Designed miniproteins, single chains, continued (4). Designs and how they scored, part 48

Each design is a single chain, and the fold is of that chain. pLDDT is the mean over its residues in the fold that is shown.

## One batch from the design tools (miniprotein)

Design m13645
Fold by ESMFold2-Fast:
Structure m13645 (fold): chain A 73 residues (1-73)
Amino acid sequence: SEIKVTVGEAETEETARLAAEFERQRYGPTHAVAIEIVEKDGKYLVVTALSEDKSAEAKAAVEAAARAKAEEL
């Protein structure tokens, strides 16, 4: 199974792609993380999907990202 979290919202596909690339860089290439762009109501949502096959690495990546976001907000 997968855990899906919406991490960003953009009004254009181009902006969503840039946000998705930035989000990918946060997790690094070795993490069990997929970044998806979903169009809804003229908006583009950036969704992070986490695989349970590498649940420990995926959880660590999510926790690190959440801590960084909490410290800036």
Scores: mean pLDDT 70

Design m13646
Fold by ESMFold2-Fast:
Structure m13646 (fold): chain A 87 residues (1-87)
Amino acid sequence: SELEKILEAAERIIKLFEEYLPDAPAEVRALIERMFERLREAVERGDLETAKELLDQLAAFVYTLAQERGNEKLVEEVERIGRELKE
């Protein structure tokens, strides 16, 4: 389902964040965890529009962090997930 694809994309983004930015501040990790929980709740209730919006917000947040920290590989991986999701 589209909701399952959104949840899987969010999980992949979080795993990449953990892998490439393991030393991120606790407050940044807490924000990402909050975004993910809100996304999971939207998926669980079948709210596709909210789930899509939250995924976009999560991806944009991680993308911006990756760019600001010069982590080009994380930028590329997040862009790849975004492209796959449009197909």
Scores: mean pLDDT 86

Design m13647
Fold by ESMFold2-Fast:
Parts: structure tokens; sequence; C-alpha cells
Structure m13647 (fold): chain A 60 residues (1-60)
């Protein structure tokens, strides 16, 4: 995984842990655009609210 994508995935995980689902979705979308594998994005998305998961899936 490219370093930029890896950093964005890590940042998204921190936002999920802090309860910022909106910030997590934005960071996961940026990570995907930066080359993060879809499977990695979906694994983290499973920890989000159902509403945030649907937004992310529709944008992928």
Amino acid sequence: MEQKAANLVTAAGIQIASGDDEGAVELLLKAYEAGAPRDVILRLASKLSPEAQKRLEEAL
C-alpha cells in the first residue's frame, strides 16, 4: 500500500475510535482515491454506523 493511502487509513481508524463517523468517511474516501485496497476500506467501514457505511459504499 502506498504510504499516503496507509496514513489516511490510520487517520480514519482514529476518527472511528473517537466517534467521528463523518470525518472517518471522508478519510476513507481519500484513502481509496490514494490507492488503498477496497477490502481494507470495507473492513474499517464495518465499524461505522449503518448510515455512514451506506454513504461510503455508494461513493466507492
Scores: mean pLDDT 80

Design m13648
Fold by ESMFold2-Fast:
Structure m13648 (fold): chain A 90 residues (1-90)
Amino acid sequence: SELDELVKNFDFESIYDLLESRNEEKYKIIAQIVLTLYEMGLLTPEQAVELFHELKELVEKGSSKEEIRELLKKYGLSDSVIDAILKALE
């Protein structure tokens, strides 16, 4: 898909614009979170792509906050950053 192509190319600004144009609010929030973490230097490009896919899958499946927290901990994110992300996904 067009979205999958953009994710593979680490084009998160275009991903955000695409999701905005399609009115896909949940995925737009995920793209913004991942882009913000990358801009803060907390993720490599490869980690950003991987986290986007894994976080999107968990949100699509209706996973618990505990499952999302566990995923985010694997990326070495601090508890304060994880709490902010979980609040943004509410």
Scores: mean pLDDT 75

Design m13649
Fold by ESMFold2-Fast:
Structure m13649 (fold): chain A 92 residues (1-92)
Amino acid sequence: SEEEFEIEVLEALVEIYHAIGLIDLKRGNTEGVIETAELILKLVKWAEENYSPEVAEAVRKAAIDALQDLKERSTSPEAQKFIEEKIEELKK
């Protein structure tokens, strides 16, 4: 279906941002990880505004999983706190 295709494309975009965040983590680029978390949050908000609730919910779940992984792999307390705040915002 069109909805299934939309979910697949947007989940792939979450995975791309997740991969960018993992690269920045490996490089010790804390600012880059924070910027990636902001981009993931913006993607969820954009999906909520432009797609069905079902598509938006799938993207939100993928985003929460990606953010949780970035938080757990981060050694920066600042990045961990920032990402946690974004996760909590997405759960509302």
Scores: mean pLDDT 89

Design m13650
Fold by ESMFold2-Fast:
Structure m13650 (fold): chain A 63 residues (1-63)
Amino acid sequence: AAPEHPPGGSPASTPEERARMARTLAEVLLHYGKVDPAQAREIEEMYKAGTPSAAIAEKALAA
């Protein structure tokens, strides 16, 4: 169901765009060897769930 009002924040992406961005981010991190495949999958799911990019970056860098 469509939301009645914005959830407070301004999510810059639709769910489909967010999924595309999450996939791209995970592939970039894997390409540069920053994360393992399992961690890349976690990052994809976190991004799709709307986790802030800063928190995702911290997760990736902590490894």
Scores: mean pLDDT 68

Design m13651
Fold by ESMFold2-Fast:
Structure m13651 (fold): chain A 58 residues (1-58)
Amino acid sequence: MTEEQLKEGVEIAKKLREEEGLSDEEAARQSAKILEKKYGVRLSEEDIELIVIALRGL
């Protein structure tokens, strides 16, 4: 994924965590699905893990 897509994915995941009470991994997975639909891309498990790492501040 691009750095811009990663940044957007992290913001979506934060919102999902706050509104739906999802775990970091579940929020990242749902965020990835939203990005896939928005940009017409397929994200890998590695891309989802990058969102999790960024979301956790690692």
Scores: mean pLDDT 83

Design m13652
Fold by ESMFold2-Fast:
Structure m13652 (fold): chain A 74 residues (1-74)
Amino acid sequence: MEAEARGEALQAEDPERVERAVELVREELEELQKRADEEVEKKLAAGDEAGAKEVVAAALEEALALVEEAVRRL
């Protein structure tokens, strides 16, 4: 139940809330990963390896921001 999950999350620095937040933005995270993979492939095909790494870094930062915002809304 939610009360038990909240108690456990408080003891373990909100792992249940993080899991819940990931589930809430799961579709957005999957779409972000697919778009990042597509951009990486395009950059690599053009010989822009540095640009491909920048796309991965930006996608990771955006994914963290999405999860962080979802946790704040819970």
Scores: mean pLDDT 73

Design m13653
Fold by ESMFold2-Fast:
Structure m13653 (fold): chain A 100 residues (1-100)
Amino acid sequence: STSLSEEEKKKFEEELKERIRKELEELIEALSNPENLSEAEKQFVELVAMLAAGEPNAAIAERLGISVSEVSVFKQVLALAKKLVGELTDELVAKALEVA
């Protein structure tokens, strides 16, 4: 059967929310010591800053050397994180902007 029960759907959503929460908390902690950021974390900070500035997807893609599709996927992932764990997502964005 390809259909999940309502209980299985709820459990999956709760497990996804906990996973996102943990990843957001770990990244917020990393941003508290910006001198120790990896190149990927520095690129993430620049990506968040450009998104907050309202830069077009094409401009972000060119600046970071990634595809427009990757920028679009990141925007969708960030929107999902905000829906599931909005307070921590907002804290992550604020910390990234402080570091940028």
Scores: mean pLDDT 78

Design m13654
Fold by ESMFold2-Fast:
Structure m13654 (fold): chain A 71 residues (1-71)
Amino acid sequence: DLATELQKAAREAALEEGARAGGITVSPDGKFMGAGAVAPDGTKSTVQIDGPPTVEKAREAAREAARRALA
């Protein structure tokens, strides 16, 4: 299931940066996705990435969201 793989990749990427994944959203037409992250202090961040949903893009968006939440 693609949705499960995307969320798994996002959780792993956020955790690598020291944050928790806030979730992943995919547009109905698959043209973009968003990934959220939550820092240990509760700070939230969201990053959007264009193009069809892939595991690599989910990791990239979640990692960037985590870095922004931790900054």
Scores: mean pLDDT 76

Design m13655
Fold by ESMFold2-Fast:
Structure m13655 (fold): chain A 102 residues (1-102)
Amino acid sequence: SFREAILEIRRAIKEGKDAFQVFKELVEKGYDPRRLIVALGLAPFTPEEALEVDVDSILRAFGVLDPSPVSFARYLARVAEAGGHPEIAERFRKAAELLEKM
């Protein structure tokens, strides 16, 4: 289920494992990369029980823009950088680069 997919990303981040490898595997399994990108950003800050709801809420807000996954990741990288979170911005840039190679 998608809930299991986002929790897998959360566990990878918490355990210091390669969350980008998990992201790639989930995209290759057919999960929506836009939902997975939001999960990559929120997972360190959102309680486990709220993570799926928060991901859905952000996608409802940005879904009207219908961005490509690459454009969405690049947009979130710029927002994170402007907000003073260069480490989160770098994470989104890596997600965009990975998606471009797939």
Scores: mean pLDDT 76

Design m13656
Fold by ESMFold2-Fast:
Structure m13656 (fold): chain A 70 residues (1-70)
Amino acid sequence: MEEAKKALEEAREAIRRGDVDAAIQHLKKMFEAVKKLEAEGKTEEARKLRQEIMDLGFEVARLARRRNRA
């Protein structure tokens, strides 16, 4: 749980700085945390974390589009 929260904050900070590569790496760590939560039977926490990953993934896609416009 605490590792997933730290990765979430790091992903948000990377997005704020425009660091797409760092944001992708943090999202990957969060997705691995989802698999561990599901293996432990913490289905509701895994579902909430998946929703956060989807929302952040949308922001990363927007940043990548802005970079490619140049």
Scores: mean pLDDT 78

Design m13657
Fold by ESMFold2-Fast:
Structure m13657 (fold): chain A 51 residues (1-51)
Amino acid sequence: MINEIAEEVAKEIEKENKLYTGRDIALRFEQKLLEKNPSKEIEKTIESLKK
């Protein structure tokens, strides 16, 4: 599961050809985790990363 999510995030970054910070990458990873495993804890982490 974790490896699949990490691979999806990496492929999306490559496809978009945009400059990403570590925070942006972490945010995308957490968003993918939320899609696969919905959790209020993950939602709060996403909110913190957006600030």
Scores: mean pLDDT 69

Design m13658
Fold by ESMFold2-Fast:
Structure m13658 (fold): chain A 93 residues (1-93)
Amino acid sequence: SREKQIEALAESLRKREEEILKLVEEALKAVKELPEKDKKDAEQMKERLKKALKELKEAKSDEEYLRAAVSLLLTSSTVLALAKEYKRKEEEK
């Protein structure tokens, strides 16, 4: 049951891999738009994205693929949310 659920989830994410990679690309572009004061945090996020992307490509099991894909989605979403917040604060000045 649990093994079949992991397999089904991994297959679902593999079918959406192009969407995940596109989100990662948008997040990497967004890192460049962050202000100089946040550059250290931006570099840490960039390195986390690179590590998770490598783990996705090198995954030997459905469980490893799921962990890497979730890490990419979470980190990409966080970067994009931070970039949106930064743009909102610029518009308020």
Scores: mean pLDDT 79

Design m13659
Fold by ESMFold2-Fast:
Structure m13659 (fold): chain A 74 residues (1-74)
Amino acid sequence: AATAGRALRRMEELLKQGYSDASALLEAVLLLPPEEQQEMTKIAAEAMLESGGDVEKAAKRTLEALRERLRAAA
């Protein structure tokens, strides 16, 4: 989908420019439809639990999951 391709490009551009995983993730998620934003919120919550509350590790895991989903959809 065009939206998935746009979100993926934005995320990768921000990462290349030196933005944090959390910042790149947030910008990409905001480009997605509400139902996909909700799914990413669930993935982020699970990542937080699995990381023992480590926000940086959770953000990286969530970003990797989003990257896979966006590549499959683009």
Scores: mean pLDDT 82

Design m13660
Fold by ESMFold2-Fast:
Structure m13660 (fold): chain A 96 residues (1-96)
Amino acid sequence: STEALQRAREIARAKFEELMANKENLKKILEENGYKVSLRIYNELASQGKIDEAIKRAAATAAGQVALEELVKQGVPLGLAMMIAHLVRQELLEEL
């Protein structure tokens, strides 16, 4: 559990930083990579004029999804991987 959480933090942070470094193209990246949930979050918040929030929440959601997929590939049970991915997504959203 603790080792899986640490791996998820590293995976999610790396992906989040990658997406944030290219934030001006984020919508296109989400579309091209099939990050459907992140794209939905982006579009909903962007339609409300909340562009900075749209970018941050969509990037964190995509980073969490990547962490989930990698943990499952590494043999972490789906339920535990989902819980860990949710926690690391929340940690990214709380960082200033």
Scores: mean pLDDT 87

Design m13661
Fold by ESMFold2-Fast:
Structure m13661 (fold): chain A 83 residues (1-83)
Amino acid sequence: NKNDLIDYLQKAFAVADLDGDGFIDSREEFLILLSYLNNGTSTPININDDLFNFYFAMYDRNKDGRISLNDLLYVLDRSLQFS
């Protein structure tokens, strides 16, 4: 349900936020986030630059070069709205 999804996203974000600054602002942090969302692990996955840029741009809603927890919640909540 929505609450379970929010809890999962908060955990994924906390694991990926290596600096503890409240943002995902590096390739390494973002790849850890993607790994956690796809595999449930914190091991970074290897993806090509085009795929990285595509997914990062999708999550970076305000286009400031960093992803907040609110950006994650918005993108994934929207995906569930019509699914």
Scores: mean pLDDT 71

Design m13662
Fold by ESMFold2-Fast:
Structure m13662 (fold): chain A 132 residues (1-132)
Amino acid sequence: DEAQKLLEEDRQRLLSVLKSLEEAKELVRKERENTDLPIARAFLDALIELSEESEENREALMYAAAVIKIANVSPLELLGFLRLEFPEVAARLEARLEARHAERFAAAPVLPGLTPVEQALAAEIAEKRAQA
C-alpha cells in the first residue's frame, strides 16, 4: 500500500537523522573535553542535554556541530550563530546556564547589548588570552 511505502520512507529519514545526531553529539563532546573554560564546558553540556528534549533542539545541536567542524569558532561566536538560527533554543540554553551557575552570573557586571551568558563567555575568553 502507498501508506506503508510512505511510513518506510519516513523511517529511513529518521534513521539517517539519528546517525547524524550521534556524530554531532560526539563532535560537541570532543569540543567540550578540549576546553578548560568552565562556562564554555557548561554551554556545550547544556546543548547536548537539550538535544534529547525536542526535534528543534536536535537540529540546533546538528547545526552547532557543523559550525564547529567547518569553522574554528569560539563558544561566544557559536552562541551568536545559535541565537540567529535557533533563537528559542539559544534562550533555553542561556536560562539553563544562568540557573546552574547563578553565582558566576551574579558577580558579572551587566553590559548593554549582551546577555549574562555572553558576558561570562567573553570574560573567560579574555582572561585566558591575557594569561597567554
Scores: mean pLDDT 72

Design m13663
Fold by ESMFold2-Fast:
Parts: C-alpha cells; sequence; structure tokens
Structure m13663 (fold): chain A 64 residues (1-64)
C-alpha cells in the first residue's frame, strides 16, 4: 500500500540522517585529513540518497 511504502521510506530517511550526523561529527572533530575526505565523500553520497528519498516521499504524499 502507499502508506506502507511511505513508512519504509521515512524509516530509511531517518536511518540515513543518523549516519549523516555521525559523518558530520567525524568531519568536524577528526584531526586526520584522509578520514575527513573519506567522510566528506560518504556524506555527499548520503545527502544525495536522502534528497532522492525526500522526492519519493513528496510524490507519494501527492497520491494520498
Amino acid sequence: SLRDQLRELVLREASLTVEFMKLYLEIKYSEDPKKVEEARKRAEEIQEEIDRITAEIEALLKQL
């Protein structure tokens, strides 16, 4: 159902947001430039995935 799809997307977005926050802390507090660069790249990938999921949620909400 549309509501089940919405629930799954919201839970995935929440999970990705937590992972993004962990990477943000790594970027802000790490003294290792290599770890910071790896965390930046991963954070960018996660942000793109969050943006995609947000668009899917918006599209599903228009169908309710």
Scores: mean pLDDT 86

Design m13664
Fold by ESMFold2-Fast:
Structure m13664 (fold): chain A 97 residues (1-97)
Amino acid sequence: KKEQLKKEAESAVDGARGALEDARQYIEDAKSGKIDPKEAIHKASVLLVAARILATAARWLASQVPEYKEEIDRRVAEIDAELDELSKEIDTLQKNV
């Protein structure tokens, strides 16, 4: 029972990381001129929203398993830091369109 909740929290964290990796790729492709900056901003913004939802879900699931909460909270804090970084990069990219 507790193992299932931990797996669900880990899956949510993995999903958030995947969304952040895809968002970073869109931002880098826009910087290198491979794609339109407006398209990159739109796609990256949607992925950041998905990452935030998944990070919130991971924290909620981890709250049901106190013995794993600290590990998941640490991973979510890393996701929150990347979200802040990528949001700033999107703001910079937006300013240049």
Scores: mean pLDDT 85

Design m13665
Fold by ESMFold2-Fast:
Structure m13665 (fold): chain A 63 residues (1-63)
Amino acid sequence: SSIEEAALTAAGSGVRELPEELRREALEKTRQAAKEAKDVDEALSKAAGVVREYARKAGIPLL
């Protein structure tokens, strides 16, 4: 769906610096969150949350 595509595109940029294993987990979690989202704004918000969670877990700042 376009909602899933938007969320995965946004998350893809944010997870680029993560180790491969954590990138894979973050993208899968983002995809699942996007399927549960009511609209694009909610999906993007959830995607940002997943990216922040995994960046923090890896000890990598996103900025």
Scores: mean pLDDT 77

Design m13666
Fold by ESMFold2-Fast:
Structure m13666 (fold): chain A 78 residues (1-78)
Amino acid sequence: SSLQAKLEELAKIAKERLKSEEKQRQAAQDILQALEQSVQASKEQQQKILEMARAIAKGLESVRDELLEAIEKVEASL
């Protein structure tokens, strides 16, 4: 899906370019937006998107705890 492709692109960027807190916050917002859009996706796609979002979040030191909490709240609403 296009959402999965966007998260795969973000995962690649996170490994190479997310050195600043501002860029990490932007990535967190993009991830949360992708998760909100995943409400229209299949349950299998939602699970893959959530797994990818958590993996990316663990790499974003400056926003990790806040992003993981936000991801859990989105998962609870799915």
Scores: mean pLDDT 74

Design m13667
Fold by ESMFold2-Fast:
Structure m13667 (fold): chain A 68 residues (1-68)
Amino acid sequence: MDPETAAALALMAVYMGVDESAIKLAPSLSVEDQLRVFELAIEKGREEVVEYLRPALEKAGVDVEALK
């Protein structure tokens, strides 16, 4: 699966509330796409996805504190 397709599926999973699928797909994404998934998860209140991605984004040097 290419990164663009994985990102689209992960975003769709977050939007639809299929958190397990978003979490499974997240490690296959670029840092930028993981950030998009993280931002959408915050917006939609997907706490499990947010908690899963937070440490990965912090390790990648993303300023998680600046995100909404």
Scores: mean pLDDT 77

Design m13668
Fold by ESMFold2-Fast:
Structure m13668 (fold): chain A 82 residues (1-82)
Amino acid sequence: SSQQRRVEQLLSQIDRMVKEGRPLDDIVRTLVEQAKQLQLDPLSTAELILHAWRLYGEEGPADSETAAIIARARAIVEAARR
């Protein structure tokens, strides 16, 4: 699907940013912006954010904005449980 291709594109981008040694805060902000540009659905966007967070050990980031984005992503994924 077009959504799956967008998710795969962003997963590739996360991998690249991690290999470049970018901090979690930069990765999360980049994901949010690109997800908006690609009109990615909120659940897929939330899952990508949580994927990046897990790659960094699920620790609380120093940046409060990033922490708020991760908290919202967790809430979206939890709400999607049927």
Scores: mean pLDDT 81

Design m13669
Fold by ESMFold2-Fast:
Structure m13669 (fold): chain A 72 residues (1-72)
Amino acid sequence: QDLKAILAGLLGMSVEDLNKMTVAALAEHLQQKYGIPQQDLQAILKDQNISAAALDSETLKLLLELLLSHAA
């Protein structure tokens, strides 16, 4: 299963909408919705100027693991 589809589903959006976000916008959304500290997000999402479409599978996996560790 596509990791982007899982992430988009958890965020309540389509993969197309996710791919239109910048990494900075995605990080802000994750902090707001899940209360994830900016410091933890910045450790995984180092380049804030790229599109979320450019995130690789390893980065997506780390984001999903981080979400699961912080979400109830």
Scores: mean pLDDT 75

Design m13670
Fold by ESMFold2-Fast:
Structure m13670 (fold): chain A 67 residues (1-67)
Amino acid sequence: MDEEIIDAIVEALRAHPGATDEQIEAVRKAKSGEEALRIAAQALKDDPEGRALVTGAFAEAVRKVLE
């Protein structure tokens, strides 16, 4: 579950041109999906479009796991 959520957030960051490789690596090293979301949200605090993409990816990954 956590790996699937982390992977979804990483993929969303890779699709967003404002994200840096360092931010993507920080998310990839997160211990849980919730930690990954917090790290990504903090990295994108001044980027509302990037934060919307990451939040959407988190919600979709959780939905898929709960099927």
Scores: mean pLDDT 78

Design m13671
Fold by ESMFold2-Fast:
Structure m13671 (fold): chain A 58 residues (1-58)
Amino acid sequence: KEKETGEKILKAFKGEVEGSKYRDVANEASEEAKLVAGKFLEEVDGLKKEDIEKAIKS
């Protein structure tokens, strides 16, 4: 996608999830995460990377 915000969020999400105890599930969900994050950004324009990281961790 050309949405740099989406790519930053995706990379942060993948890094955080893979670094956690979700590493096993994160490997399979990586592609799904890209799809979901891209669609999520379309719905919630203006969300910051930190806000999304907190939501994912919670």
Scores: mean pLDDT 54

Design m13672
Fold by ESMFold2-Fast:
Structure m13672 (fold): chain A 83 residues (1-83)
Amino acid sequence: MQKKYDQLKKKFDDLKKKLDELLKKIKDPKFKLEVEVTMGMAMIYYGVANLVEDKDIELAIESLEKAIALVQQAIDRAEKHLA
């Protein structure tokens, strides 16, 4: 479980870096805000994972997987907008 959690946390960090680079290329302020809102939601789930990692590793993993899904959704939307 801990190894899976650590791998997911690294994956989240890598995806967040990719999204931050894509956000620099977005010139539409309304679309940029929509992507930033999705990132904000991802950060809430990431925060939940951090809060429960020592108490409920399964919930921590589930929360981190939800955070990753939201970041990936934001990346997909940003890439489609920039296409």
Scores: mean pLDDT 86

Design m13673
Fold by ESMFold2-Fast:
Structure m13673 (fold): chain A 94 residues (1-94)
Amino acid sequence: SAKDRLANLLKRAVHLAAEAYSRYRDKLSEEQKEEFERVIKEAADLLRNIDKASKEEVAKVVEKLRELVLKYFPELPEELKRRLDEILAEIKEV
């Protein structure tokens, strides 16, 4: 279903963002950690309520995760950044 596809794409985005955060969090200030954790929590909350979520809400939270990853982890491999772009593109196709 469209909801199953959105759930899988959101799970992939959250997993990727959480992996990046786990790997590089020691480079962040406490304020930056709080900002990152807040957006991950927002994405996790949306995933738990996926049956009520719109495609637009899922896209918006993935865009927020992508912006934080690019802002705080510029040294993240380009391959991982590209995967976030691919996930966002796939969400927009649902």
Scores: mean pLDDT 83

Design m13674
Fold by ESMFold2-Fast:
Structure m13674 (fold): chain A 87 residues (1-87)
Amino acid sequence: MKEELKKLAKENVEEVKEMIIETAEKAEEEVAPLLPTLSPEAQEKVREIIEKIKEAAKKIKEGASAEEVAEEFVEILELGAEAARLL
């Protein structure tokens, strides 16, 4: 699965880049109203996800390769899966 996700991201790197940048801009605003309803553990995971998305967006802006973008995308999805387990 992880390897398959990397391939999909590489094939659609332009769209993945746009998605990450847009999500980085909106994530904190969209999530802020939900944070107080989550457990402390879930809040920490959500903060990790937002930080990771912002890091990925910064790397893209700095000219990250398709391979780097794919790796960031997979890591974001893995954190999302961990957060979902806490919900």
Scores: mean pLDDT 78

Design m13675
Fold by ESMFold2-Fast:
Structure m13675 (fold): chain A 75 residues (1-75)
Amino acid sequence: DDEIIEGANKVGKAAYEASGDPLGAVRVANAAIEGFEKGDPEELIKRVRDAASPFGPKAAEAAEKTAREYAEQMK
């Protein structure tokens, strides 16, 4: 589960750096964990974007970009 935890932390950090909101970071990281556990690249990207959207468009874009990097590895 190291890969899931590392990926979720990086996605959450991207949302935090864009929004400045630590609650957004936690919610986005949790959404990323759920997406990784499902093993579906499209679901990962969707869940991360949806979780980040309430924290602003820059947070959604940053989190989605990072999630896409991991989604490519899932194939």
Scores: mean pLDDT 82

Design m13676
Fold by ESMFold2-Fast:
Structure m13676 (fold): chain A 87 residues (1-87)
Amino acid sequence: LAAFGAHAAETLARLEEELRRLEEEWTKKTDDPRLKELLEELRALLEETRAAVEAAIAAGDVAAAEKALQDFLARSSAILKEIVSLL
């Protein structure tokens, strides 16, 4: 469980760094204010997911941590589709 928690935290940190780089590239391609809203939603979702994963790990609930990551993938996919439509 601790090893899973460390791996999940590292993965989320890498996603946060990649999102920052993508944000820089995307904001150069469009001035659409909707892009900023979607980026803020994606960052909020990432923070929400990190908190949920950390709470689940603290409780020893691997299934809850996995569900939080699955929910993140589904919700982030929808947001990313909208971002791509603006580029």
Scores: mean pLDDT 78

Design m13677
Fold by ESMFold2-Fast:
Structure m13677 (fold): chain A 73 residues (1-73)
Amino acid sequence: MEEVKEFVANSSEAEIQEKLAELRAEIEALRRELEAAGITSEEEFLKNRTEAGEQGRKTTELGNLLVKAWHEL
């Protein structure tokens, strides 16, 4: 997490926001594909979100997904 924080601090805030918006769009597209396939199990999504922790769930989840999608973590 500290490495992610330093990475974000060293990068342009506008650039990070743009990449986060793109990642959110990809997540939304994936969610729609799962719904279209009849896999609307929110329980599976909930488990993944729970692993990110109850507090700061959205920030931690998006941060980890961004780093994973961008730099493979």
Scores: mean pLDDT 57

Design m13678
Fold by ESMFold2-Fast:
Structure m13678 (fold): chain A 74 residues (1-74)
Amino acid sequence: SAQVEQLQAEIKRLADQIVEMVRNNEPMEKILELEQQLQKLVAQYAALETDPARQQELQQWLAEKGREMAALLA
């Protein structure tokens, strides 16, 4: 649905914003606040998305973003 697609786009935008904040050496407290918001949006997406393949694709994309962020923090 359009709502699920918009939510996916919002999740991806927020994840990219978090990565940019890490690159810009923003305070960790602010980064953690956005990560908490991201977790809430991902939970909403999981509840609304009925296609397990699409759920898996988003989870894999987020895992890749998490690895990118971890590399920046190392």
Scores: mean pLDDT 85

Design m13679
Fold by ESMFold2-Fast:
Structure m13679 (fold): chain A 77 residues (1-77)
Amino acid sequence: SLSKEERSEFIKEAAKELVKEGVISEEEAEKLIELLSGKSVEERNEILEELLSDNELAGNALEVRQRVGGLAVAKRL
């Protein structure tokens, strides 16, 4: 399993990639990094559930989470 610190770094990397791809703005990336960094998987899932009424923010957070998963797999090949 990834540590909180390792996941924070992957979240930052994923958010930067989404900004480069034009999916999210730099300001949205900073908000998502702050919201998700330093949190456990369980804590992030709870935050995402609470944000389900904000479809845009929840959708962007899910994109970051999926990218983090992909980066973790790639780093462990």
Scores: mean pLDDT 64

Design m13680
Fold by ESMFold2-Fast:
Structure m13680 (fold): chain A 84 residues (1-84)
Amino acid sequence: MLDESMKKGQEALKKLEEAKKLAEVDPEMQRKVEETLDRVMALVNHGMASPTGSQTDADRAKELADKTYREAKERYERIQEELR
C-alpha cells in the first residue's frame, strides 16, 4: 500500500533527523548521518517513481535509518560518558 510505504519513508527521515541531532557532538558522525539521509531520500523518491519497487525501497530506507540512528546514539553515549 502506498500509505504504508510513505509512512515508513517519513519515519526513516524523522529518525535520521534525530540521529543528526545526536551526531552534533561529532562532525564525522554528522557527515555520515547526512550521507545516509541523502541515500534514504533517493530510495524514497525512487520508490515513488516505481510502483513495483516502492515497498522494497521503503524497507531499505528504514533499515538504513535504524542502523544510522543506533550508530549515532552509541557515539553520543560514549562522548557523554567521557564528559561525566
Scores: mean pLDDT 74

